Designed miniproteins, single chains, continued (2). Designs and how they scored, part 70

Each design is a single chain, and the fold is of that chain. pLDDT is the mean over its residues in the fold that is shown.

## One batch from the design tools (miniprotein)

Design m6422
Fold by ESMFold2-Fast:
Structure m6422 (fold): chain A 74 residues (1-74)
Amino acid sequence: MKEALKLMMEAGVYEVAAAVAKRLGDYEEAIKYLEKAIEYLEKAVEAGEGELKKEAERQLEATKEELEEVKEKL
């Protein structure tokens, strides 16, 4: 539980950074941050259990969709 939560928190930092980069039009930078967020969320899914794992899976799906959207703008 502690490890999965920490990984989700780290993913959240990269998701915020990606959102800022998107707002500034820095799509290449946003893609890099989203890829890092996905990496941490995949690790969180592997380390997580129960509701925390389900939340990590939901966040992973949403972040992958956002990555594809940003790639269309590059």
Scores: mean pLDDT 85

Design m6423
Fold by ESMFold2-Fast:
Structure m6423 (fold): chain A 104 residues (1-104)
Amino acid sequence: AIAGGIAAALGGLAVALGGVAYGRASGDAARGTGLAIGGVGVAVAGLLAALLGNGGLAAVAGAEAVTLGADVVARAASPLAAAFGAAGVAGGAAGVALGAAGAA
């Protein structure tokens, strides 16, 4: 549960950085800001899941990091945005796997 929450938090942070990179590269500041805020929200949820030892919350936060990271990759205006989006997907997937394992 703790490891899953931390993985989801790192995935959310990677999504936030990817959103910022996307906004800077594409000139779409509103979308970049939305992705960055979403990533920060997932990171906070992942940290809360780790602190509470809640594997279910870690899995949900991880799934959200995967979804947002995939959106950053799909919209990537720069290799940096794509790299952070992919890191968000990887961290989110780890959060789901570890969170689900902790819940089982």
Scores: mean pLDDT 72

Design m6424
Fold by ESMFold2-Fast:
Order: C-alpha cells, then sequence, then structure tokens
Structure m6424 (fold): chain A 82 residues (1-82)
C-alpha cells in the first residue's frame, strides 16, 4: 500500500499515514491534516472504509493527491514560478 502511494510521488511520511488510515489505524482527521483534504473527501473516505472498500478509498486518495499536485503546478505557472 505505502509503495503504491509513493509511486504517484507521495512522500513516505504521508503515504504511511494514508496506508494507516486504510487499515483503520488513524482517524480521518489525521489523514485530512497530512494530505490537506477537504472535509467532503474525508467524509467519503470514512464511508468507503466503513464498507471495507479499500480499493475505492485508495483510488479517491490517489485522485485527490494527483489533482492537488496538478492544480498547485498550474497556479505556480500562472504566478510566473516555473
Amino acid sequence: MVEKLQSIGMPREKAQIAADFLEGRVSGGALQRALDLPASTVRRLNELRRRGDREGALKLIKEHYIRKQVDEGMELIKKGVS
């Protein structure tokens, strides 16, 4: 699990927290702080975890992280920081 999150560029520390969340070892609040997730995404992740849908939860974490990296990159380009 940690390796799959690191493969998309997520730092080991954040990947570990995300893996721990998927295993039920950390709260949605801890994940929210680590990955800077919106409350709506955390609520959906808690629902997926309650259903045992670890693949759906992992996919949502990956999609949000990738989108955030792309959006931050676009903002830096718009501000003249390349």
Scores: mean pLDDT 77

Design m6425
Fold by ESMFold2-Fast:
Structure m6425 (fold): chain A 79 residues (1-79)
Amino acid sequence: MSDREIIDKASRVLAEVLPGVVERARAAGLSDEEIAQIVNKMANAALEAVRAGASEEEVKEVAMKTGDKLIEELVEKKK
């Protein structure tokens, strides 16, 4: 898989999953700065999964789980 194919696949998955995770993060009371951190970590996780040979469905699952975990961790730290 070429670097271009990796980026294209990850970008497609992120375009599908980011809006939902961002909305959930905002609903949870996270700041724009915290949301940006979540987005960056989701993007990195998606790229790593694609490089490891994961399917688009697996990449989507990894990105969603990464976002959900970070929302929970950031919310917990505010308590």
Scores: mean pLDDT 83

Design m6426
Fold by ESMFold2-Fast:
Structure m6426 (fold): chain A 64 residues (1-64)
Amino acid sequence: KVTVSEEQLEEAARRVAKELNISFEEAKRLVRTAVLLSNTDAIITDPEVQKRVEIARRIVEEVL
């Protein structure tokens, strides 16, 4: 099961916000969603949401 520190969460959120050109708050939500989905076999049905979560997931993997 993937766990992240507060510092890792903030770093990942900053990178996601920059990469997707979104707010830091929205990026934090995406990072939390990506971490949650990495610990489950859940599938996102919306292609746009799936693309954004995939980017967040890769950034989280780089930070961890």
Scores: mean pLDDT 73

Design m6427
Fold by ESMFold2-Fast:
Structure m6427 (fold): chain A 96 residues (1-96)
Amino acid sequence: HMEEVLEKVKELLGKIQEAILNNDREKAIEYVSELLDLLEKHPVTPEIQELLEKFFNYLKNSGLAKEFVEDIKKLIEERYPDSPVAKKLLEMLDKI
């Protein structure tokens, strides 16, 4: 199960990046929603946390996500209030 979850996280992060690069806001939000659903159903392993941290550092350094950050934050806040995973993701997004 965990190996499949890790590969799905990698796939979704890649899709989010491509959607952002293509300025496809709706697809970016859709893939973020899928990622959140996956992370709520499965434990966040150190490997998954490392992938998320690397991805958000990439977004911060590239500036690619600046126009989507507020929309992604609203999605996380609205769908997953009080989720520890959602709170951690919001903290990472605040650094972008």
Scores: mean pLDDT 73

Design m6428
Fold by ESMFold2-Fast:
Structure m6428 (fold): chain A 75 residues (1-75)
Amino acid sequence: MKKAREALIKIARAIQELVTDPQLKAQLSDLITKGLQSKDVEEVIRIMEEIADLAEKAGLTELAELVREEVERLR
């Protein structure tokens, strides 16, 4: 869980820097909060995958790639 929480915090910082759309930023931040409240690494991985998919659909390829790299580190 410590590594999963560190990954979520890193992704949260990237969201603040890379996401300009307020609605997408709020949606992604809510997913981060849900992940930080989780006690299951598999649930955190699923949340990270959802964040990556949303980032990719929004054209934020750099953010999606960063999130997928963090997921691979937890597997």
Scores: mean pLDDT 84

Design m6429
Fold by ESMFold2-Fast:
Structure m6429 (fold): chain A 111 residues (1-111)
Amino acid sequence: MNEKQREEAVEHTARAIEALRRGDVEEALRNLGKVRRIFEEAYGPLLATAAEGQVARELQRVTGVDNLELQIREGLGLIAYGVAKLIGDKEKADKVIAEAREIVRRAVERV
């Protein structure tokens, strides 16, 4: 991932966090969708798809929901999760990770 992609991913993740704090889950997921595109450009679609598949299965087991659209939304949250770890700031990464989990949980509850 180059420096410009990293900065854009951080900015969109921050906007997703701010949207989540005001209860705007749709705006949060929109910004996470932009983070996903940056991740696909940096690492290719196979890594993005693998991350989605793993998390969708884990959340499906926890929630009991068998819904493909929900699984896709869950995968977007975890791609933001992976991006947060690449920022190099552990405290900021841990905070983004916790909020990405909460975005995914709320997306599940709205279906």
Scores: mean pLDDT 57

Design m6430
Fold by ESMFold2-Fast:
Structure m6430 (fold): chain A 60 residues (1-60)
Amino acid sequence: SRTAERIGLALAELRGETVSPSEARDFVLRHPLNRAQVDDLVSRGVFTRGQLAPFYVPEP
């Protein structure tokens, strides 16, 4: 989905990595969001916690 692509692009930027839009969805699936990354992305006002939930893996 376009949402997964946008999340992947934003995550790559947070990690200081470069990915193409076509790679962005697979990127977020390979690098699940932690709590700090979810909080940062939500604070930007671009994503809701519900949109990020499928890509979120809580830290132990």
Scores: mean pLDDT 79

Design m6431
Fold by ESMFold2-Fast:
Structure m6431 (fold): chain A 80 residues (1-80)
Amino acid sequence: APRALSPRELAIVEAGLTSLYLHYQLTLKDPKLLEEIEAIYQAYDGSQESAVATIQKLQELLPDDKNVANFAAELEKLLA
């Protein structure tokens, strides 16, 4: 089973997810893709479970994006 994150670790993950969201808002030119990203983030509620789900859905939507791939790798290390 995945490791339970501390409140401090959850706050770091939330900051990272926020930073990633802002990066896409500033760099992506596809309005439909941005709408899909926004819909994914609407399901995020600050919990570990929703953070994992958010990253998984972003990787499915953006399979070639290095930013989400790097974030997923860091999150997986925290959950180990």
Scores: mean pLDDT 87

Design m6432
Fold by ESMFold2-Fast:
Structure m6432 (fold): chain A 94 residues (1-94)
Amino acid sequence: SDQSRQQIGNIIDDTMVQIRRLDRQGSSIQQMQDIAMRGIDQISSIMRNAGVDSSTIDQITTQARNNIDNSTSYSDIIQTMMQMRIDVTDTLDS
């Protein structure tokens, strides 16, 4: 729904703002990964509340979590969050 899309968009934007702030402060990759993981968990909850099926949520969130866990740079984390925005939007537009 438009409401769920807006809520998820806001979580992704807030998550990316926090990650960018940590990068500017010279924070560790681990701190940026922790923020990204929290964002993924919040997005997962909103998708469940929006009635998205568990298999679709698990596919999107497992891929995103694996990409974050394997990330070695700020760029990797941001690319993962941007990809998650695409995957979630495509799911909600279905």
Scores: mean pLDDT 88

Design m6433
Fold by ESMFold2-Fast:
Structure m6433 (fold): chain A 79 residues (1-79)
Amino acid sequence: SEEEIQALINEGLELAKQVNSEEAINYFQKALEANDIEEKIKFASNGVYLTKLEAEQNGAPKELIEQATAIDQQLEKLS
């Protein structure tokens, strides 16, 4: 549902903010502004990818990386 996608985007945005990934934050904001479900998922998936990349580079807790991975898996199921 659109509500589920919206929740996943908001969760991803908060993780992106925690790892200070400007690019990931920008992608999640694009996902929020997109009108099409396919575009929302595409932008959100890019945001999650960049969040994970920044988290791994910064040595973020495994729990954060696992949370980002869970969001990615849920977005994949909605695609």
Scores: mean pLDDT 86

Design m6434
Fold by ESMFold2-Fast:
Structure m6434 (fold): chain A 80 residues (1-80)
Amino acid sequence: EEAVKAGLETGKKLLETTDAAEALALARDLIRRFPDNFKAQLAAGVAIFALAVARAAGLSDAEAAKVAGKALLDAAKGYA
């Protein structure tokens, strides 16, 4: 599935990013690329929520991006 592959790729990039704005852009890009795929939209939404919660908890941008990346990877693997 192209959406699952894109989700796994985006999750990996999130684990490698050190910027929260870039992390948000990566998750939003997944939503834009698959507007008719609710699983991809849900996975990206979960990642955006996880990023926001991690930042609110005082984690660095890099650590918040890793939390978002793990959430996206877990969601994408669950839909494979």
Scores: mean pLDDT 78

Design m6435
Fold by ESMFold2-Fast:
Structure m6435 (fold): chain A 67 residues (1-67)
Amino acid sequence: PAPSNAEGREVLRLASEAQEKLMAGDREGAQKQIDRIRQLADQSTDPEVRQFALNAARSLTGLLNGE
């Protein structure tokens, strides 16, 4: 489950934007959102937020690569 806090909500927002960009064929825009999710994971001290963000980035990277 997603963390029910501001950081978790920001990860969800960035993930939604990344998916929309992928569906539109904007790979560069999608990569930028994925990079922002990874940056949030790196900056967060909350292990639940870090895990959620890293899982979201991994899944989105798989979609970007056609997996």
Scores: mean pLDDT 81

Design m6436
Fold by ESMFold2-Fast:
Structure m6436 (fold): chain A 74 residues (1-74)
Amino acid sequence: SFVYVKVEAPKEKVDLKKVEEIVRKYGGFIVSYIFTDEKFFGLVLVPEDKVEDFSKAIKELTDGTAKTFVVDRP
């Protein structure tokens, strides 16, 4: 099954192409994203068994600044 993961990170720490690559690597899909002046907000679907690895990869990409929140069925 898939779960929703919300991602929040400083805009300057986010390369969207690398986020897309990580999402694809873990068998996920980007549902939506926005960039504000300071922040990136993403909503992704990830296989439930891949959430921990996905979250770790996003944190590594963002020098530990990303926050990730799992939502099973919003």
Scores: mean pLDDT 85

Design m6437
Fold by ESMFold2-Fast:
Structure m6437 (fold): chain A 69 residues (1-69)
Amino acid sequence: SKEEEEKKKLLILVFKIARDGTRLVVERIREKLATEDLSPEQRARLEAMIAANEADIAALDEYIAELEK
């Protein structure tokens, strides 16, 4: 239905915004790892944050792909 099509479009938009925002967070963390003098503990925490955010991006990509079928 037209109502279901509109709901689907809104969900895709929301997931794309969330995904793109999470990608920006990962880019900023990678920049910090590349440019700052960080302790091993700080480095490990940032690497863990990248892994968690990349898992979230992968989940969002799957949701978007399923909705775009």
Scores: mean pLDDT 89

Design m6438
Fold by ESMFold2-Fast:
Structure m6438 (fold): chain A 100 residues (1-100)
Amino acid sequence: MEEQIERDINLALLLIELTLAKMDVEKGDEDSAVETIERVVKRAEELAKQGKLSPEELRTIADGLKEISDLAESMGLTKAAEAARKGYERVEKLADEIEK
Protein backbone atom coordinates (compact mmCIF):
# COMPACT_ATOMS: atom_id res chain seq x y z
CA MET A 1 0.00 0.00 0.00
CA GLU A 2 2.61 2.59 1.06
CA GLU A 3 4.99 1.23 -1.64
CA GLN A 4 2.32 1.86 -4.31
CA ILE A 5 1.79 5.43 -3.05
CA GLU A 6 5.57 6.01 -3.20
CA ARG A 7 5.66 4.66 -6.80
CA ASP A 8 2.69 6.87 -7.76
CA ILE A 9 4.46 9.94 -6.30
CA ASN A 10 7.76 9.01 -8.02
CA LEU A 11 6.00 8.63 -11.38
CA ALA A 12 4.08 11.91 -10.92
CA LEU A 13 7.28 13.84 -10.13
CA LEU A 14 9.09 12.42 -13.18
CA LEU A 15 6.11 13.23 -15.43
CA ILE A 16 6.09 16.82 -14.06
CA GLU A 17 9.80 17.14 -14.92
CA LEU A 18 9.12 15.78 -18.45
CA THR A 19 6.37 18.42 -18.82
CA LEU A 20 8.90 21.11 -17.80
CA ALA A 21 11.40 19.74 -20.36
CA LYS A 22 8.67 19.88 -23.04
CA MET A 23 7.99 23.53 -22.10
CA ASP A 24 11.73 24.30 -22.35
CA VAL A 25 11.76 22.73 -25.85
CA GLU A 26 8.73 24.86 -26.85
CA LYS A 27 10.59 27.99 -25.61
CA GLY A 28 13.79 26.97 -27.48
CA ASP A 29 15.75 26.50 -24.21
CA GLU A 30 17.63 23.43 -25.45
CA ASP A 31 20.29 23.35 -22.68
CA SER A 32 17.65 23.36 -19.89
CA ALA A 33 15.63 20.71 -21.74
CA VAL A 34 18.69 18.42 -22.11
CA GLU A 35 19.60 18.83 -18.40
CA THR A 36 16.04 17.96 -17.31
CA ILE A 37 15.79 15.00 -19.73
CA GLU A 38 19.10 13.53 -18.50
CA ARG A 39 18.06 14.01 -14.84
CA VAL A 40 14.70 12.26 -15.47
CA VAL A 41 16.37 9.30 -17.26
CA LYS A 42 18.98 8.88 -14.49
CA ARG A 43 16.32 9.07 -11.74
CA ALA A 44 14.06 6.58 -13.56
CA GLU A 45 16.98 4.12 -13.87
CA GLU A 46 17.86 4.53 -10.15
CA LEU A 47 14.24 4.06 -9.03
CA ALA A 48 13.71 1.06 -11.34
CA LYS A 49 16.83 -0.68 -9.98
CA GLN A 50 15.40 -0.19 -6.46
CA GLY A 51 12.05 -1.73 -7.53
CA LYS A 52 10.30 1.64 -7.10
CA LEU A 53 9.03 1.84 -10.71
CA SER A 54 7.12 -0.91 -12.54
CA PRO A 55 7.71 -1.81 -16.22
CA GLU A 56 4.40 -0.08 -17.07
CA GLU A 57 5.46 3.10 -15.23
CA LEU A 58 8.81 3.05 -17.07
CA ARG A 59 6.96 2.74 -20.41
CA THR A 60 4.85 5.79 -19.46
CA ILE A 61 8.10 7.73 -18.87
CA ALA A 62 9.53 6.38 -22.17
CA ASP A 63 6.40 7.55 -24.05
CA GLY A 64 6.91 11.05 -22.60
CA LEU A 65 10.55 11.03 -23.71
CA LYS A 66 9.55 9.95 -27.23
CA GLU A 67 7.01 12.80 -27.42
CA ILE A 68 9.71 15.30 -26.36
CA SER A 69 12.17 13.81 -28.91
CA ASP A 70 9.62 14.17 -31.75
CA LEU A 71 8.77 17.75 -30.68
CA ALA A 72 12.44 18.80 -30.36
CA GLU A 73 13.28 17.26 -33.77
CA SER A 74 10.36 19.16 -35.38
CA MET A 75 11.77 22.41 -33.88
CA GLY A 76 15.37 21.71 -35.01
CA LEU A 77 16.64 21.23 -31.42
CA THR A 78 18.95 18.35 -32.34
CA LYS A 79 20.68 17.97 -28.94
CA ALA A 80 17.37 17.82 -27.03
CA ALA A 81 15.92 15.41 -29.61
CA GLU A 82 18.97 13.10 -29.29
CA ALA A 83 18.96 13.24 -25.46
CA ALA A 84 15.23 12.35 -25.34
CA ARG A 85 15.63 9.59 -27.98
CA LYS A 86 18.55 7.98 -26.10
CA GLY A 87 16.54 8.29 -22.88
CA TYR A 88 13.53 6.62 -24.52
CA GLU A 89 15.70 3.70 -25.72
CA ARG A 90 17.39 3.26 -22.31
CA VAL A 91 14.12 3.37 -20.32
CA GLU A 92 12.34 0.97 -22.75
CA LYS A 93 15.25 -1.51 -22.51
CA LEU A 94 15.17 -1.27 -18.71
CA ALA A 95 11.39 -1.94 -18.67
CA ASP A 96 11.92 -5.05 -20.85
CA GLU A 97 14.77 -6.30 -18.58
CA ILE A 98 12.62 -5.91 -15.43
CA GLU A 99 9.55 -7.54 -17.06
CA LYS A 100 11.77 -10.49 -18.19
Scores: mean pLDDT 85

Design m6439
Fold by ESMFold2-Fast:
Structure m6439 (fold): chain A 80 residues (1-80)
Amino acid sequence: GLEEAVRRLEELILEAGEKTGKVDQARHYAERVREAAEKGDPVAVANASGHVIQDAIDAGLVDLAKEIAEATRRLMELLR
C-alpha cells in the first residue's frame, strides 16, 4: 500500500545517509518524500529522492542507488 511504499523509500534514504555520512540531509529528504506523498505529488517525490540517488552514486553505492530509484518509481505509480 501507499504507507508501505513511503516507509520503504524513507528507510532506503536513511540507509544512504548513514553510508555517505549525510544523515541530517537524508532525514530532510525523507521528510520531503513523506510530505510530497501526502500531497499526492509524484514530481516532488522524484526531486527529493533524486538528490539522495546522486549522493549514493557519487559514493559508489550503485546497488543502493538502484533500490532507491525503484522505490521512488513504485511510490510515484501509487500516486497516479
Scores: mean pLDDT 89

Design m6440
Fold by ESMFold2-Fast:
Structure m6440 (fold): chain A 100 residues (1-100)
Amino acid sequence: SILEVLKKLQEIWFNFLEKLNEYIEKHPEDKEFVLELVEEMQKILDKIIDALYNKDLDSAKKYIDELIKFLEEKKKNANEELGKILEELITELEKLKASI
């Protein structure tokens, strides 16, 4: 159901933000980069949420793909620790997309 997909997306997002918060506590020099990353991801996430509320599953999948591509590009400029956090989110988003 759409509600179950939305709940799972929210759980994925909160877990990701918790990992990023732990990362910036250890790497305060990366705080500006991480906050900009979160702001850009939130814009794409809002498009996914809107598509799901409108039951537009094709657009929801397209926006999930957009978010995955965005994360793959940002991972190229990330250190190994941050890259692992981004890769874990990519894996969860691919699983979510497959469930739609």
Scores: mean pLDDT 90

Design m6441
Fold by ESMFold2-Fast:
Structure m6441 (fold): chain A 87 residues (1-87)
Amino acid sequence: VKLSRAERDALLERSMEIAREAVEMLRAGESVEKVFERVKARVDELPREQAIRVLRFVASYFATFPDDPRLQELARRLREEAERLEA
């Protein structure tokens, strides 16, 4: 399925909203497991191809913070979930 520019921009906005929520939950002391389940719940609202794109974007964004082990673990789990959905 081809995404329009507007659809890509909307997915980027959604991805950033999900990423911000995840960071806020981690700062509030929530576990990586709980934050991962919350991100999954948010992307489950989307068509599979869009969910994969959002998961990959959020994982890539978190991977840019190498000094944060919780963000690195979350990035790994989100990448694995995206791979599972593509199988």
Scores: mean pLDDT 82

Design m6442
Fold by ESMFold2-Fast:
Structure m6442 (fold): chain A 90 residues (1-90)
Amino acid sequence: SELIQRAIMATAEAGILVIHGYVLLKTNAPAEELQKVRDRIREQIERLEELKRELEKANAPQSVIAEVETEIQALRDMLARLDEKIQELE
């Protein structure tokens, strides 16, 4: 379904964003770049939480909902790491 395709695309985008955060942390990127990725991660978490609600209303397979939940958690974990690093730099 179109909704499930949107979910798969959104989880892929979330995965790329987690990798982007990891790369910035590993390369000691400036606080400004870390803050920009942090803000994008916050926006993506909100998008995935809304998408999860749409999937639940549509009675989508629990496996798809679980994949979205897993990516929300990965984004939240990266958000915590970015917040910690930004605090250390400021």
Scores: mean pLDDT 90

Design m6443
Fold by ESMFold2-Fast:
Structure m6443 (fold): chain A 65 residues (1-65)
Amino acid sequence: MRVSREVGAAIRAIGVGLDTGNEVEIRGDRIVITMRNPDEAARERALELGRELEEEGVFEVEIRD
């Protein structure tokens, strides 16, 4: 349910930051992914994972350059 999905989505978001070298911040009901790594493969991976998080509908996902 909602609570379990929130925890799972938060852990996944932190994992994106660690794996791709980008900055991830959780602010209330929003996950902000800031693209710090200029590597194209890392950027594409972060965009893909960010889209998956947004599609789950638990948090709003904001992607920043």
Scores: mean pLDDT 74

Design m6444
Fold by ESMFold2-Fast:
Structure m6444 (fold): chain A 93 residues (1-93)
Amino acid sequence: APPTPVLSEEELKALIAEIKRHSSPQEQATLDRMWANLSQRELAELLGQRLLAQRAEREGDDAIAARLAGIRSEEEARELALREAREAAERLK
């Protein structure tokens, strides 16, 4: 099977805008620097990690702990972050 495609530029911008709605001015500046300096895949991975952190605050540690308990490698952690970013991008459509 072909590798799972990374998010489009439009989807990444939509995710950044959504994360900014819940972010401090300093965090918003960090997101702007990430957009300028990271590849689309690296950006999607970091945005996914931030979304997982925001979900932990909303749902409590148990939901995130259960999801993370299945991770056995750094590669699986990155794929979990990419999946979270993709699912969030689809929710914004």
Scores: mean pLDDT 69

Design m6445
Fold by ESMFold2-Fast:
Structure m6445 (fold): chain A 82 residues (1-82)
Amino acid sequence: MELPPTLTPEQKAELEAFFKEMDTDGDGKIDKEELRNYLKKLGINPSDEVFDEAFEFADRDGDGKLDLPELIPFLVYLGSKL
């Protein structure tokens, strides 16, 4: 599955900027805690069940973290459940 073509270059650049802000370790990945903290700042508080389903859907490598390409399908899935 490719990244959804619904994101504009501006939206992608904004998402990349937020990704870099959340990536406190500089490893190019975001863990569940960093992602939950980001969503709380946006006023989004999904249930543990919905969050975990979205994360598992996006986490293609199964390493418990999301790369930027995986973050996009995570947000799309989460948005579809809200």
Scores: mean pLDDT 70

Design m6446
Fold by ESMFold2-Fast:
Structure m6446 (fold): chain A 94 residues (1-94)
Amino acid sequence: MTPEEEDRLFRRARAVTAAIQEAAKKLGVEVSDLKVLHARAEEIAPGVYRVEAVLQTANGKLYRVEAVVRVNEDGTAEVIELKIEEIDSTDAPL
């Protein structure tokens, strides 16, 4: 990979991590108690990422997370928008 591709992958991974950490905090659970079933990040503006994830808690509940995360030049990340929606568990394979 080129250095630019590696930097892009790092920033995207940082955005996903920040969104999951903030979602865990809002749900009152540890990140280690969450199963990440799906995670995607897309750069919508320079250094600003839209994150979409599906998380499962230890009790089997599913949550869709949508976040907007700013990743700074120093690698720090700031969640500027966060939306969490519970998914109907009857549609899940559990």
Scores: mean pLDDT 79

Design m6447
Fold by ESMFold2-Fast:
Structure m6447 (fold): chain A 76 residues (1-76)
Amino acid sequence: GVEEAKAALEKAKKALEELKKAKEKLKTSDDVLAAIGEVLDAIGDALDAALKALKLAKEVGDEELVKEAEKLLKEL
């Protein structure tokens, strides 16, 4: 239901925050290869979470949640 779609959206927001942290860490890291690996993993996690949030939002027909999930995907 709507609650599951909201939970998926919150998970996607957290994954996007982790991606932003990984990107900042990459800019200041002495180990560039390890930092790139962290960014790639975080991109995958954020994409998977955002796509799941979009799917659930569409299934419940909540246009507001759909727009929020689409916004997260565009921020990737």
Scores: mean pLDDT 85

Design m6448
Fold by ESMFold2-Fast:
Structure m6448 (fold): chain A 78 residues (1-78)
Amino acid sequence: MGTREMVQRGRGLLEAQRRVKERGASAEEVVDVLRELSDEYSKSKEGQGASLGLREAARRAEENPDVAESLWESAQIL
């Protein structure tokens, strides 16, 4: 049960980082990108794990700006 969800969450976060980099999004826009991608993944059965992981990442980034900045910096290294 946990392994497939972990793989889906990792893939979702990687896609979020790619989208942040491709759009030239700022650290402040990271939360919006995470929420947008979470909503997109929620529309498919296979995307449920990625959607949940992205929603949790968005919540953490919204609560702590340092988390948003860390995610943004990780996107630049890709």
Scores: mean pLDDT 79

Design m6449
Fold by ESMFold2-Fast:
Structure m6449 (fold): chain A 105 residues (1-105)
Amino acid sequence: ASPEVRELLREVLRRAREEPDPEIRELAEEAALLAGGLPDDEVARLALEGLLRALAHPDPEVRRRALELIRRALEEALKEPTSERALAIIREAMRELDALLAAEG
C-alpha cells in the first residue's frame, strides 16, 4: 500500500478505537483490514475515506449500517479479478453510503 493508504488505514483504526459500541468497533476494524488488503491504492483510499465518514456519524445505528454496507462491498471487491470491477463495487457502495448519511443526517 502507498504511504497515503497506510496513513488513512492508521486513521480509520484510531477512530475505530474511539468507538464506544464494541460491535461497531469490531465492524470498523474488520472493514479497515479488508480495505488494507485491496491491491489497488485508489480503491483502498476510496473505501478508507468511506469508513472515516461512516465513523463520523453521530447516530450509532447509522454507523453500524454504514460499516456493514462497506464491509460487504469490500468482501465482494476482494473477490474480483480486476481493479476496474473492484472500483465499480466500491463506488456503488459509496453512493449507497452517501444516500444513507444524507437521509439520516
Scores: mean pLDDT 85

Design m6450
Fold by ESMFold2-Fast:
Structure m6450 (fold): chain A 78 residues (1-78)
Amino acid sequence: MNDLGPEKVNAVIGDQVYEKVREAVSLETLSLAEAAVKAQTDIAQLRKMAEDYAAEQGKVLETKTDEKGYTILELKEK
C-alpha cells in the first residue's frame, strides 16, 4: 500500500497511450469515495489496457521509475 502511493497517484503513461487510455477509462462520473476505492483497480486496469494497446500496435509497454519514485509507462519497439 505505502509502496504504491506515488505510483497510484501519478502513474505516467507515454503520451500516445496516455490520451487513448484516459479516454477509455473515464472516472468522470465516479464519486470521490468510489474513485479512492478504485485507485488501485484503476491503475491496474490502465496498465492492462496500455499493455493490450501496445500489443495491438506491435510494441511492448516498459515500466520505469523516475527520480521521485513515480512509475512511468512508455511504449517501446519490440
Scores: mean pLDDT 50

Design m6451
Fold by ESMFold2-Fast:
Structure m6451 (fold): chain A 82 residues (1-82)
Amino acid sequence: MTDEQKRAVLAAALEFVEKVYKEYGLKKAESAGIGAGLEIARALGDEDFLAEIEALKSSTEIDEEFFKKGAEAARKAIEEAS
């Protein structure tokens, strides 16, 4: 993945999380962000980022529906950037 592709994926994930925050509030946006972050960290092979997001997941009250939606949004962004 190029630096341009990485920026596009991060921008798409951030835009999705911002939409969730505006419509559903902070708790659902945090869950969506964690779901998206785990998929991005895995796709990048960034073990440090993966560890940070997993730590955040363990200390956060997870909304499973929005966690899955965030993960799906990130996977779609990764596929579109590839």
Scores: mean pLDDT 83

Design m6452
Fold by ESMFold2-Fast:
Structure m6452 (fold): chain A 75 residues (1-75)
Amino acid sequence: SLEEKYNEVKKKYDELRKKIAPELQALSDEIRRAREAGAPVSAITRLQVRAIELTEPYGKLAKEMIKLKKEIEKQ
């Protein structure tokens, strides 16, 4: 069912999010410290790109969950 598919994707999303949460938090803290230290824009941008790369896999899962939720709501 669509509900079963949604629950499978949600489980993968939750597991991946928990796994990368500490690394994402560390990057957020590093970006903050870099900004406070007056680091070059290029250095801050590199850290921001790393954060986006870490979030990309569960971002894809989140989009899939939204698609499935919309299909369920059409029922």
Scores: mean pLDDT 81

Design m6453
Fold by ESMFold2-Fast:
Structure m6453 (fold): chain A 80 residues (1-80)
Amino acid sequence: LSPEERALLAAIHEAFAEVERRFRAAFPGATGDLTPEQAAALIELLREAYEELKARFPQHAAALEEALERLVASLRETAA
């Protein structure tokens, strides 16, 4: 991996860890089966994280947007 690709992967890892931390703080009782409210909150946290990633890595903005759209679709499909 290039230094740029390694930096992006590290940033993605950090962003996802922060999203999980914030989500768990808001919904400490959340299980694998998300309620619609929990799914909506998680989607919002992911959108915020990806906007920050796109700002830091504009050359990867299109790929990041595509990845976010796939995650959002998956979460909407699995929300109970």
Scores: mean pLDDT 81

Design m6454
Fold by ESMFold2-Fast:
Structure m6454 (fold): chain A 66 residues (1-66)
Amino acid sequence: MTDKEVLEAMLAAARAGQAEAGARYGLSRTKNPEVKEALQKALEAARNGDLDRAISYFEEALKLAE
């Protein structure tokens, strides 16, 4: 899978209420430091129960991955 395909799958998981699991999986697969920073912020937001912030950071990660 490409990085974009992984991030699109993780964004879908986040929207389904699996944001923390999605962020953890994305972080384990990405080699891009900018994408990794965005996913770290998504993980922190998901851990705080802030799904809107987590989704926003996933969308930024996808934008950085092109």
Scores: mean pLDDT 76

Design m6455
Fold by ESMFold2-Fast:
Structure m6455 (fold): chain A 95 residues (1-95)
Amino acid sequence: MKELAEESLERTKEAVRAAEKELPKILEEARRLAEEGRKKEALRLLAQRAAAYAILGVAARYAGEKAGKLEEAEEIVERTRRIIRELEELAKEIE
């Protein structure tokens, strides 16, 4: 169990790194959609991505608890929260 939890935590860490790299492109796409008058689509994109990243944070916390690596899990959760905050800030600007 602990070994599987450690593997899950590592996969979550990789997913957060990918999300951080992908974030600028998501923000650019949402701004482009809003500029084209497609505000509802822009807001839907931001909401869907925020939901996906929130699930990632929950997965990291669970894996960290089972692996005995709560501090590492909290770092991943905090990184996920920063990504979600940027998505939410842009959503407020669009609407």
Scores: mean pLDDT 86

